# Designed miniproteins, single chains, continued (2): the designs that were tried, part 62

Each design is a single chain, and the fold is of that chain. pLDDT is the mean over its residues in the fold that is shown.

## One batch from the design tools (miniprotein)

Design m6138
Fold by ESMFold2-Fast:
Structure m6138 (fold): chain A 80 residues (1-80)
Amino acid sequence: VREKLRAKIKELGKIFKRPETFEELYDILVNNLNDEQLEKLLEQIESLDNKEAARLVAEVASMLKQGRNSAEIEEFIRKA
């Protein structure tokens, strides 16, 4: 799952400019989310268009930087 997520985030990074690199976003996600949460995030990213997928990745990373709890993050991913 991690390799697929990294490849998808890297692809999104080529399309959309960000203040931080998409590799930095990937590192935030894998250091703070477990494999089940990463799999759910990847499923949502793959179901969305590139614009919405990039937004979801950025918002989840922002929530993690803010110290939001895992339940809030999982609910946010589910609602994407």
Scores: mean pLDDT 74

Design m6139
Fold by ESMFold2-Fast:
Structure m6139 (fold): chain A 97 residues (1-97)
Amino acid sequence: DVKELKSLLLQLDESEEFNPAICLKINKLLTPEIIEQLEKKDLVTFLRNILLKGCPIFTDTPFTRYLKTLDDKGEHLVKTVKEMEKSELVSQLKKLE
């Protein structure tokens, strides 16, 4: 649910750091289906907050699995997603089931 994801992103913005449980919930909600419904700007902001606040996104979700194949550094991952088209990202994630 895109609404739930946006709610969690708002909680992330209000905090200097975040709880690993919140990070795990956000990662579970980043499905190709949800990413398709998100604005590109929101997705970039989300990844910047997650990666740069020290929460690893490399879990069992198709999204984090895909990003892990690209690079293991937060800033580079954020830059990669920023430069990708949203439709391309969704397509790649669907290939990872």
Scores: mean pLDDT 60

Design m6140
Fold by ESMFold2-Fast:
Structure m6140 (fold): chain A 58 residues (1-58)
Amino acid sequence: MEELREKLEKVREEIAKRLNDLKAQAGSAQDVVPDEETRKLIVEAGKLEHELMELEAK
């Protein structure tokens, strides 16, 4: 359970960092679309959140 929480936290931080980098590259913060790699991280975070929710519901 704690391992999943730690992994989720790290993945969320990675997503936030990548989105901030994309905003900087765009020169405008108003419209940022996640790239394929960032999208994969978002999917991974969702899977970890679902798994953690099921474990905590027991």
Scores: mean pLDDT 73

Design m6141
Fold by ESMFold2-Fast:
Structure m6141 (fold): chain A 106 residues (1-106)
Amino acid sequence: GTATATVTTASDTHASGTLTVSAGATASATLTTAGGATVSATITGRSGKATLTVDLSTDAAGVPVVTFSLAAEEDATVDISVSFSFTTDGVTLSASGSFTLTLAGE
């Protein structure tokens, strides 16, 4: 399998990354903003090809927002693990999660 990871930092408050995997491959990326928000994502392809897009931004209230978007081949199965940590208003918030996703055909 093949794995690629691309990270783009748009500003001090915005970073994005794209992780693409095929069956048997693993890709990971870490995004960090100057404001102290960090998100790490790992995607492992079990079957088919998939692309995970991670966007780390700040909303209108100054709160960090993490968005995950998955585009996968029909019947692709992937394992995704994500973690994030950020500090807002003097409070440090962290979360992590993992899940397996299978996209059924139409």
Scores: mean pLDDT 69

Design m6142
Fold by ESMFold2-Fast:
Structure m6142 (fold): chain A 65 residues (1-65)
Amino acid sequence: GPVLVRMTTEEGLGLSHLLTGERVEVLDLSDPAIRARLEQLLGVTGLSPEQIAALLVAAGLGERL
């Protein structure tokens, strides 16, 4: 199913722009295109959608839906 995070900060909206090409309030981290771009940005692979959601929340960028 979808793994949704709502961007609640300016920094979170900026990250959404880097990942999707536009500023969006809600990211679906189950989307392979979003995960591929995030892995390229961080230089890492193999994170699950739930692990990425937890990291974004822990970083203060958004909240888990």
Scores: mean pLDDT 84

Design m6143
Fold by ESMFold2-Fast:
Structure m6143 (fold): chain A 68 residues (1-68)
Amino acid sequence: MASVDEVRRLLQQAVDKLLEQGVHPTDITRDQLLTAAREILDDSGLSPERREALLAAVEAVLRRSFAD
C-alpha cells in the first residue's frame, strides 16, 4: 500500500517535471499531475501492481485537493 509520504513525494516529482516542461505552477491541472505521475512510475521500473496502487493514491489526494 502506498504511504502518504510516498504519494506526496511522487506529486512533488510530478510538479517538478511539469515545471521543467515549462508549465506555470498556477496552470497545473489534476490531469497533468496524473499524467506526469504515471510517466515517472513507468520510468521507475516498479511492478504494475505497485504503479496502480500509487496512481490510485495520487488520484485520491488530487480529488480532495481539487474538490471537483
Scores: mean pLDDT 76

Design m6144
Fold by ESMFold2-Fast:
Structure m6144 (fold): chain A 64 residues (1-64)
Amino acid sequence: SAATELVFARDLERLGVPGLSLEQLQEVTRLARAGRLEEAIALLQSHGASRETAERAVRMIVEA
């Protein structure tokens, strides 16, 4: 839902990944939950995340 994605957007901004759209957040979440972790990391890095931040964000999504 949009509310869940807004919570993820806020958490990702706190981790240093600002400016992802709802569609981009949904794609990162889909890739991470499908076990496509390197693709999710690469997508976050393309939006300005460091590898360390992207790995932390992907772990957060998988653990949710």
Scores: mean pLDDT 74

Design m6145
Fold by ESMFold2-Fast:
Structure m6145 (fold): chain A 76 residues (1-76)
Amino acid sequence: SLAELEERVRELLIEWARETGRMEEVEKLAEEKMEKGGLPEEKREELVAEAAGVLVVREGDGEVLERLRELAEEAE
């Protein structure tokens, strides 16, 4: 399902950020979005994952992009 895919994608992106030492940067980006949108603390993890996704795309990390593609294929 889409919800299961979203959960797996979120988990993968947060793990990537931790493994690559990007957690501080993605947490800062999440905080900026929370402040701008007036979002509750419960949304922090989701926004951290979104920030990590932006960094993956920006940096062109082929390994993570391949894993994301595999997850998307399972949603078919």
Scores: mean pLDDT 76

Design m6146
Fold by ESMFold2-Fast:
Structure m6146 (fold): chain A 65 residues (1-65)
Amino acid sequence: MEELLARLKEAMRAGDLGRAEALIREMRAQGVPKERVLAALEEVRDEVSPELYERVRAAAERFFG
């Protein structure tokens, strides 16, 4: 779990939307709670563009419900 969350934060800092979305799908497949994914997004919110944050958050909401 922690490795996937760290990779998600790295992908967001790199501006890699595709990698971030793929990691969110993998986290859902592995049973990572939605709350842990959203917390990781909040941790990097001030380090990434608002547009990237909103798109990745929308993907998390779509994949987790």
Scores: mean pLDDT 83

Design m6147
Fold by ESMFold2-Fast:
Structure m6147 (fold): chain A 88 residues (1-88)
Amino acid sequence: PQVTRLETPASVRVGETATITVHTDSDDTVTITIRDAEGRVVASATLSGSTPVLSFPTTADHVGRLTVVATGSSGSVVEGSFEVLPAP
């Protein structure tokens, strides 16, 4: 099994939940890691299935560009990013 695609929002505002969807070619165990602009890991989860979904609530500490890396059990990797906008 391989990760094939990563879906992230383009942007979310502080206090909103970002929904991250990973697509695989078959049922897999996927590790999702989210890093902030400073490279700090802000979230990590291990999920199973062909379309695992991670809900990531945002806070003021997450403002800026976040990078998302999804790694499948075979070592396949997909990457994405989204922006956390400050509160109005």
Scores: mean pLDDT 82

Design m6148
Fold by ESMFold2-Fast:
Structure m6148 (fold): chain A 79 residues (1-79)
Amino acid sequence: MTIEEKLKRIRELFEQQLQGKDVTAELKELLKGMSPEELEELTRRLSIGELGLVMDALTPEEKERMKKVFREELDKILS
């Protein structure tokens, strides 16, 4: 699955979650084994609400990577 396909799927799952569906299992499976580069792209392309949903579904290691990327992207924007 490409990063664009993952982004589209995350947005679809976010919409389903807003309608009351529990999407945690589908998000965890989708995010399983994501590279740091993929997590960076997600951090850049997702809204804060979508990112929050994704963070809840990540493993502890993936969550730490996404937090690091979020800080680095924020620093780039402010620079």
Scores: mean pLDDT 72

Design m6149
Fold by ESMFold2-Fast:
Structure m6149 (fold): chain A 65 residues (1-65)
Amino acid sequence: SARDAGLQIEAIGIGIETGVKVEVKLEGGELLVTISGDEKAVKEAEKELQKLAEETGRIKVKAIK
């Protein structure tokens, strides 16, 4: 959907802004956002993505060490 496309763009934008690697996968009507990179950058990206997840109810965030 257009909203899911917009959310993918937002998630990728957060990755670029924070300097983490972002991978987005659509599964079962939800966006799985996997982030990896430097620990501090990952924590900042995870915080922003968790806020987006809480506001939209359509994102699941996974951080890789």
Scores: mean pLDDT 79

Design m6150
Fold by ESMFold2-Fast:
Structure m6150 (fold): chain A 88 residues (1-88)
Amino acid sequence: SAVVLTPEEARELEMETAPQAAGAEAVLAGEDLETILERVREAFLAAGGSEEAAEAYVEAVRAAVAGDEERAREYLERARRLIREEVA
C-alpha cells in the first residue's frame, strides 16, 4: 500500500526533499561547495521555508561535508524543528 500523507506532512516532506534534489543536481553538475549550498538554500526557500530554517539546513550540509557529524546533526535537528513549526 502507498503511504498517504496529510497536507501538513506533504509540505514538510517537500521542504526537505526539494533542497536535497537541488543539492544532488549541483553535485552531479560539478559545482563548487558554495554554489551547491546556494542551490540548496534557493530550493528550500522556493518550497516555502523561512530564511532561518534555510540557514540551519545549509549549515547542516556544510558541517556534513566538512566531516563534523555532531554539528551537522545539531543544525539538521534545528532545521527540522523550524520546518515543523512553519508547516503546523
Scores: mean pLDDT 75

Design m6151
Fold by ESMFold2-Fast:
Structure m6151 (fold): chain A 94 residues (1-94)
Amino acid sequence: SEPSEEALAKAERLVELAERVRAAPSLEEQLDIISEEYGIPREEVRAALREFAAQPDRDRLLADLAAELKKVLGDEAKAQAVADAIRDLALAVG
């Protein structure tokens, strides 16, 4: 039940990424932040978010992500902030 050092580092990086995305003034800048983080083109980020937005089980997938991040971080608010950032981006591009 104790998270690995690698799992914790990845979860903390997702929290920092979500905070940077939330602080960005435009959707294009939010997509560029993710593009730079993962080394994939902005249009591929947009396409992936549109595909995610179209998923019928989108809200369940976000809840599962938040639950897993909560287990690793020990912080429900930080875990939920990551899920909320993904939801808001997916809805903005869809």
Scores: mean pLDDT 87

Design m6152
Fold by ESMFold2-Fast:
Structure m6152 (fold): chain A 80 residues (1-80)
Amino acid sequence: MEEEERELGEVLSEAFAKMPPEEQRAVLARLAAASKLPLPEAIRAATAIGAEVLRSQGRDEAAERLRELGERLVREAEAA
């Protein structure tokens, strides 16, 4: 589980680094807005934003894996 999370984090970091500065700023603004939500909603929003970034670069499989990870983390946060 931790290895999968690390791998997806690296994939997201690489995808973000490949974006134009304008798109990077837009993504950061959306993530900042998401961070103000309750934890389960923040995880859903952040995961959706990350998945959109990955899909925009044709990385549909990584986007789906991130969505699945986000759903799992949301269940854990709601159970706490």
Scores: mean pLDDT 80

Design m6153
Fold by ESMFold2-Fast:
Structure m6153 (fold): chain A 100 residues (1-100)
Amino acid sequence: SKREKLLQVLEGLREFVETVLEELKADPNASEETIATLEEILRLIEEAIRMVEEGAPIEKVLEVLERARELALQIPDPRVRTVVSAAIDEAIEYAKELEK
């Protein structure tokens, strides 16, 4: 049940990042570096989802999300950096509540 809720949070995060990525791909002025970084973040989120589905320890899920967060903080676009890092932080905080 708590893992099912984490899965829902991570699926929401995936959908959010996919939406941001599609908007940037439609913008001819978007940074290719920002797009590439978001694609890697999306891959890490998908890895976290798979890990939750496979019953991996929450500590390992947090390691993957922290890696995604580190990449988000390196995004050159300050608007994209702010919204994506905030969304990842919400998922991290939710996962940490499952460790208590």
Scores: mean pLDDT 87

Design m6154
Fold by ESMFold2-Fast:
Structure m6154 (fold): chain A 98 residues (1-98)
Amino acid sequence: SALDKAIKALEEKLDSMDRFEQLLAMQELIAFGHMEIGILKIIAKKDPSKKAEMDKKIEDIKKKVKDAIKKLSKKLGLSDEELQQVINGDNSLLLKER
């Protein structure tokens, strides 16, 4: 999937990035996952017969993003504060409250 390719590309480039770029790239991965979920929700709304299939795909995407962020956070030695900033989008370029 496009998400799997994005996760792999980020993992391969992570060591060449500074901390700011690493946190930004992880937030972009979360945003990408949310975009895919949004598309699947629209498909389910347009065709209710596909709701169960789309709901399963949404849960699979949520799990993949969560697992990827946890793995990358552990690899980078992120503090609880830095991990919370990634999850919440409290970075000045990716504000959650925007």
Scores: mean pLDDT 77

Design m6155
Fold by ESMFold2-Fast:
Structure m6155 (fold): chain A 57 residues (1-57)
Amino acid sequence: SAAFEEAAERAEGLAAGLAALGRVDDAQKIGKMVQAAKNAEEAEKAAEEARRLLESL
């Protein structure tokens, strides 16, 4: 639970960063990944995807 919440909060924070940079579609993609996540591992994958989008774009 705590690990899931921490990963989800990090992914949402990174998604907010993407939105602030005008990458609204990427931010929405990450938001959907967090909503679909059923465990901490899946939430962590959302955070990693958001990080990759921020670093690669």
Scores: mean pLDDT 83

Design m6156
Fold by ESMFold2-Fast:
Structure m6156 (fold): chain A 109 residues (1-109)
Amino acid sequence: DPLREAAELFRRGAELATQASEAAKKGNYDEAVKLAEQMAEDVRRAAEILEKTNSPEARRLAEQARGVADALELMAKAAKKGNYDTASFLAQRAADGLRRLAEEVERLA
């Protein structure tokens, strides 16, 4: 089920975003960057799955997912610059966004 796979990717992404926020708070910038980049890839994969459906709602969620992936790349850049407060904040926002996306995709499934 493509919608179930996309929802699982978003839920996993939310968990990784929470871990990235904690890594950033501890000053472990390399781990925070690695987690953010891995999440951005998973989120883009979920967006591609949603884009392949015939549902207008799924395509809308794919657009939102791409926005979250862009935010994760900004978080990685903040972490690379040593701005851990900004990186932690952006990671928390990404976690919240990914949980909402998972819930909305599950409602479509």
Scores: mean pLDDT 83

Design m6157
Fold by ESMFold2-Fast:
Parts: C-alpha cells; structure tokens; sequence
Structure m6157 (fold): chain A 109 residues (1-109)
C-alpha cells in the first residue's frame, strides 16, 4: 500500500502542479488543483513516515502543488472556493513529507 500511495502521490503531484500552473485563475482548474493538493497531502504524510527517498520526492511534489494552488486561488480572489482548507492540507502534507525525507537522508549517511 505504501509503494502504491507514494507512486500515485508522485504522479499526481507532477500533474497537479502542471495543471495548477496552467489554470492561471480558471475556477475549474483551481478547484481541481485544490483537490489534487489535498490528496497528495494525505499520501505525502504516509510516505514521509515510511520511506525517506520517496518521502523527499513526495514533499517536493506537494510543495510545488501548494504553490500552484496558492497562485490559482489568489487569481480567483478567494471567492466560491474554500482555499484556506485546501492550501492548509497541501502545506501540512508538504512539510510532513519534506521533514521525513530530510530525516531519512540524514539517517542514510
């Protein structure tokens, strides 16, 4: 399950970050990016606790998605979308995954 979750997180993170960057203020794109970031956040938390190398990659992907989501919802003016919850979930997941990746990298030295 962890390997499947990590693989999906990596693929989704890349696609979500690309989608968010392309959306550029489109409401539908921003909503998709928020949902993607939330899902990546959940997978990143699981990966960050289990495997160092994968957690680092997931952390980078989720961080990129969080940035893309922030840009997309900012262009919408924050109306009609629960940007706070979506961004909080993405940021929390990115931090957890990044910390896990760093800890694992240090342990691997």
Amino acid sequence: AEEEGSRKALEGGRKGAKGAATAGGDKEGAELALEGARRMSEYAKEGGLSRAGIAASIGAGVAAMAAGVSMAVAKLGGEGIDKEKGIEAAEEGARAAEEGGKAGAEAGK
Scores: mean pLDDT 48

Design m6158
Fold by ESMFold2-Fast:
Structure m6158 (fold): chain A 75 residues (1-75)
Amino acid sequence: MFEEVEKLLEEIAKQGPDAVRKVLDKALDYAIKEGKVSKENVEKMDDLGKWALGESILGYLIRHDPEKALEILKE
């Protein structure tokens, strides 16, 4: 499972930064729906802040909920 996540991340990264951003945005949207982060706080962030938060959320999911991480990456 973790190795599958790493392979998908590599494939997405090869598609370019827009593909990576799309995945990170999905992770961020998931965290907002779960009540882990505030929508209002996210709206105040610049692009780099949203990217960093998305990476943090995706990394958390890979470690603690790898099946959910795979769902986000497969779309």
Scores: mean pLDDT 79

Design m6159
Fold by ESMFold2-Fast:
Structure m6159 (fold): chain A 94 residues (1-94)
Amino acid sequence: KASEINEEARRALEEVRLGALRGRDELDRVLDRLRERYNPKYTDKARELTYRSLEELAEAGRNLDDPFALNRVINEHEYGLNGVGAAIAVSAHE
């Protein structure tokens, strides 16, 4: 389940990236869905880490002229999402 949650979080980041490329309205829609997905079942720590990660990706998405910056942020958050996934898994068992 932790591995599955981590993969879901990774796919969520890819959706944020693709949403940013499609425009702000789609990005906001993806962010709202992910906030709802993680918020109601998880601890404040897991929610905070997820929101912070998504907000940093949204910030990077505003600089669409630099494809390396966006990919670098995604890679950096991949490690952060491993922690978020673990926190979410622990919270789900509580």
Scores: mean pLDDT 51

Design m6160
Fold by ESMFold2-Fast:
Structure m6160 (fold): chain A 78 residues (1-78)
Amino acid sequence: GPKVTVVFSDGSKLEVDTSLSAEELAEKLKEHYKSIGRPKSDEQLIETAKNILEGARKALEQGKKEVTESELAYLVSF
């Protein structure tokens, strides 16, 4: 599906396929957060995945292929 690159607060990047379910993205986020030394609970990962998917879909509507974690927080607040 359509993809957006998310740049996290530590500068690490993850390519997000916006056609994924929140559960599928949460599994990818679990590995990513472990790799940067910031493990999260499964409940936190699913909530984060839902917010990332919503924000990434909004970014695609704006013609963007890359967003920061801060921009995602702003996008899901609308």
Scores: mean pLDDT 80

Design m6161
Fold by ESMFold2-Fast:
Structure m6161 (fold): chain A 82 residues (1-82)
Amino acid sequence: SEIEAEADRIAEEVWRLIKEGRVEEAKEVLYKGVVELAKKYGVEGAKEAAEHVLRRLAERGVPTEVLQELALAALKALEEVK
């Protein structure tokens, strides 16, 4: 789907930043991506996309501690768009 394609693009950008040790920038990319997805597809679509991003990052071996920080950033983005 279009939402999954955009989520995969965000996951790839976030993963690249994490591999470079740029965790704060990765969190910002995910935050902004979730906000934009919520504007286009609504809060439920953005939530599903954020879950898809986190699942893809877990599959790529991102540590649990970093995934938790990313999940918090995504939750903050979803709260922003209420």
Scores: mean pLDDT 88

Design m6162
Fold by ESMFold2-Fast:
Structure m6162 (fold): chain A 90 residues (1-90)
Amino acid sequence: MENDLNRRALELARELYRELLAEARARGWDELAALYERLIAEIDEELAKIVAEAKASAEQLAELDAQFEAFRAAARTGLPALEAALEKAA
């Protein structure tokens, strides 16, 4: 939950700095524009890190779910036939 709050705070800061960057560029405030570009780049880097961590966690959960579904499918279709074959062999 803290990561969600941090992500939202960074997204709001990025939007604010993008508006300030557009204003600075329109006004010809080159030094201020360069500062805002740098701050936006730092925010984008932190957001990319948060997104990458969230994606990695989601991919791990999706892989686990896929493995579980594959196991359930095998148990549903293969296990009764395998047990019947073993009973016939005994």
Scores: mean pLDDT 75

Design m6163
Fold by ESMFold2-Fast:
Structure m6163 (fold): chain A 92 residues (1-92)
Amino acid sequence: MKIDEYRARLADLRARLQELSERIEKWKKEGKIPSDEEFDRLVDEANRLAREAEEIAKETKNDPVLSKEAQRLADEARRLRLEIVEMYEKKK
């Protein structure tokens, strides 16, 4: 039974998304605009988290609780990507 493995992966994704979200909120509060290199790294990180969450959702298709949580994390990662883009657009 791989349920414990998926729970561990989801817990890791939640922690990484929370860290990214806190970093973005701090930058927004400080009025910081990411550099081109910082923007690329943040977008890549958000995209990677979204892909990992979507993969878990596919693998946990038969477990509605795990699949729903994975979908929620994928949606959160996509939302954070949008916020990163909006912060960077203020540079223009």
Scores: mean pLDDT 82

Design m6164
Fold by ESMFold2-Fast:
Structure m6164 (fold): chain A 62 residues (1-62)
Amino acid sequence: AAGQALLDAIRAARAGGEGSVVLHTSPENAELAAKNIADATGVEARVEPIPGGARLTLRKAA
């Protein structure tokens, strides 16, 4: 499920790695999701627009 991929990416980021997930949604919704994830987990979240959606990249905050 899409939610499992996102949780795995968050876990990887918190462990000091990098996680990424493709979201098949609007850039606006992807940016909102990134803000919510960063706020809830303390990881750094970045959004890159791609054809058909957005790539969300999660890393440990500096």
Scores: mean pLDDT 78

Design m6165
Fold by ESMFold2-Fast:
Structure m6165 (fold): chain A 78 residues (1-78)
Amino acid sequence: VPTGSATVTLSLPGHEGRPVVVEVYDEDGERVVTVEGTVDANGRLVIRLGGLPPGRYTLRVYDAETGELLAEVTVDVP
């Protein structure tokens, strides 16, 4: 099965330096990947997705300390 990659950049102002957990869901709502990251000093979070089948994915970004949902975005992997 061919795999694709995508890089997602999110703006999370007010959450600079926060550790986050990103849950990646496929088009059927199944969680396929969990990614850990940290929001940078400019409020930017860069998520690199690789080795995924082409398709539409939903990313849910949670604060790792509080569990608060900070962002939800949809990305297409070619």
Scores: mean pLDDT 79

Design m6166
Fold by ESMFold2-Fast:
Structure m6166 (fold): chain A 65 residues (1-65)
Amino acid sequence: MSDQQIDQQAQQVADQLTQHALSLGLQPDRDAFYQWARQQLRQGQDPDVVLQQGRDWLERAARLM
């Protein structure tokens, strides 16, 4: 992917993870989600896989509260 495509995908993942975190009662850090997603995408991860990994992590975090 180009840098522009990586940026757009990372923003979409960050937005979706922020919404998911709020739905779980967590306090989201959108910038942290964006930085993490951008790093994963630059390493060649599929955006859908990155999103699912983020959601799994958030659900685990919500259980710990």
Scores: mean pLDDT 81

Design m6167
Fold by ESMFold2-Fast:
Structure m6167 (fold): chain A 80 residues (1-80)
Amino acid sequence: KVEEVTAKLRKLVDEGKYDEAIELYKQAVKEGVKPNAETYRLAAIAAIKSGKLDEANRIDNEAAKDGVVTDELLREIDKA
């Protein structure tokens, strides 16, 4: 389930569909999907690239609560 969500997020981010990627991430979390490090990273990239810094900060905080903090995630947020 999480692998399918992560694959769809990657495709949307690669296609520049950042708003759709953010909505997919939010819907998956509401449905009980537990994100992994790559899911959080892709969602954060989508939020940063769409200019939604509040969403990016929220995603980073949720990743940290799950014990998923990576240099790559922090670097993507810093680029915003």
Scores: mean pLDDT 74

Design m6168
Fold by ESMFold2-Fast:
Structure m6168 (fold): chain A 72 residues (1-72)
Amino acid sequence: MKVIGDGLEIEVEKILARLKDGSLLVTGVIKYVAPSVTDPLLKEGERVVVRARPSSTDPNVLLLERFLGVVL
């Protein structure tokens, strides 16, 4: 299962929570960063926490809604 959006592909490691608005709090590892991404902390191999929503077209895809941070 992947999170995609904002020039990132993130492989899901864990769903931390299901939120009241239907979004998911997810931790995962960045597998791809598009050249348009300007944040130098967002690189392949980093563990991140994001808010995402399930795709209606692909059950293995979550759509990135908000980047929350890098796991230290």
Scores: mean pLDDT 81

Design m6169
Fold by ESMFold2-Fast:
Structure m6169 (fold): chain A 89 residues (1-89)
Amino acid sequence: SLEDLIREGLAATFEHYELDEESQERVVEILSRVPGLTREQLERLNALLVRGENLDRKVAEELDIPLSALLELDTIIGIELLKRGVAKF
């Protein structure tokens, strides 16, 4: 399924940021709304996220993923980093 594709593609991101099951499900829901989402898009997104790259308009254009979806994803990750005390000041 698309949801399984998203979970597989972002597995390294989920582990890197220590996202709990609720946060993982929210990420899957957000990305499942992206029409025609491919494994290649997910692999590129995963690589950027693990590096801690900013999810900006240029990334949205490069990956062909809506900026709104990337901003929602970035918010979930940011909240998890803050909760765990690992976010930069």
Scores: mean pLDDT 83

Design m6170
Fold by ESMFold2-Fast:
Structure m6170 (fold): chain A 100 residues (1-100)
Amino acid sequence: STEEKVKEAEEYFAKVTEELLAAVEARDLAGLRAIVDEFIAWLREKFPDEEGQRLAEGIRAAVETVEALLRAGREAEARDLLRLVMEITKKEVIELIRKK
C-alpha cells in the first residue's frame, strides 16, 4: 500500500498544481488562496505532526511570494516559483510516505 499512497499523492499534486497554475493565469487571488487552504488541510490530515506543520508553513510563505509577484505583474516568475515549490513539496511528501 506504500506504492498506492505514493501514486495517490502524485495524482493529487498533479491536480492541485494544475488548479493553482490556472488560478495564477486567471490572476484569481481568492481562488488561489482557496486552493492553497484545501491543499494545506489535506497535507495536515495526512501528516498531523511537526513535519506536516513545517511543510504547511513553507507552502504559506511561498504562496505569499507568489501573490506578491502576481500583484507586481510578474506572472512568469509567479508560475515558475509555484511549479518549483510544488515539485519540492511533492518530493518531500513522497519521502515521508516511504519512511512509514
Scores: mean pLDDT 87

Design m6171
Fold by ESMFold2-Fast:
Structure m6171 (fold): chain A 76 residues (1-76)
Amino acid sequence: MIEKAEKIVRVLRKHRETGVTVDELAKETGLSKEEVQRIVDALEAAGLIRRDPETGRYYLVGDPTRVLALVEEVLK
C-alpha cells in the first residue's frame, strides 16, 4: 500500500506545476485507475493534494517529505 502511494507522490512531484490526471498517474506508475483513484482520494482527504474540478487534474499542495520534516522539527 505505502509503496504504491510513494509512486503516485513521485509522479505528482514531477508534475507539480501542470498537475496530473488519474489516467496519467496510472500510465506512469503502472497501477490500475482504480488503485490510483483510491490513493488520490486518501491523499486529498489528508490535504496533501487538490483536484481541479474543471480539468480533473490533481496538484500536490505540499511536498509530503518536507511537510513531514517540518512536523518532526516542530514536535521535537
Scores: mean pLDDT 72

Design m6172
Fold by ESMFold2-Fast:
Order: C-alpha cells, then sequence, then structure tokens
Structure m6172 (fold): chain A 98 residues (1-98)
C-alpha cells in the first residue's frame, strides 16, 4: 500500500534510468527498492502484498536483463530473462486467484 507505492516509485525511477542508459543510477534505485521490499517481506505482509512486491521487482529486473542482452547477448542472460518472465507470469496468475 503506502510502502508498496514507494517501492513502485523507486522501480519506476530504475526503469527510467535504464532507458536513459544510466546503469549505475538504475542499479542504485533497484538496490533501494530491493532493500525496502526485503524489509516489508520480513515484516510478514499479506500474500497479495508479497505477490505485488515480487512482480514489481521482477518487472524491473527483466528490463535490466533485456538492456544487458542488448549490450552483451549471451545464452545465460537469455535463460535468466526467460526465468524472470516465467516467474512474473506465475506470480500474476497467483495474484489473479486471490
Amino acid sequence: MEKLKEIEELLKKAAEAIKAGDFEKAQAYLDKATQLADEMLAAGPSEEEQLRIRIAVGEVEAELVRWLIEHEDTPELRARLARIEAEIARLREELAAL
């Protein structure tokens, strides 16, 4: 809710930094969002909040990996992207079932 919106704002800033080609700034925002997400998860949020946080973080991680693939296309990065996208799809199905 309020904290989830803060995480979403940080993830949005990370995504904007990725689009601007500012990898260092993108990583800094993603690190802050991940730290806040870990703190929320440790506090035992609802299943819905856990799913929303995991989806939001995963979406930005996917965007970052796509950016990395654009610079260095490796089978490992492609496999990582596929795993992230599959996990996001699974989490979205779980959220829709709540």
Scores: mean pLDDT 79

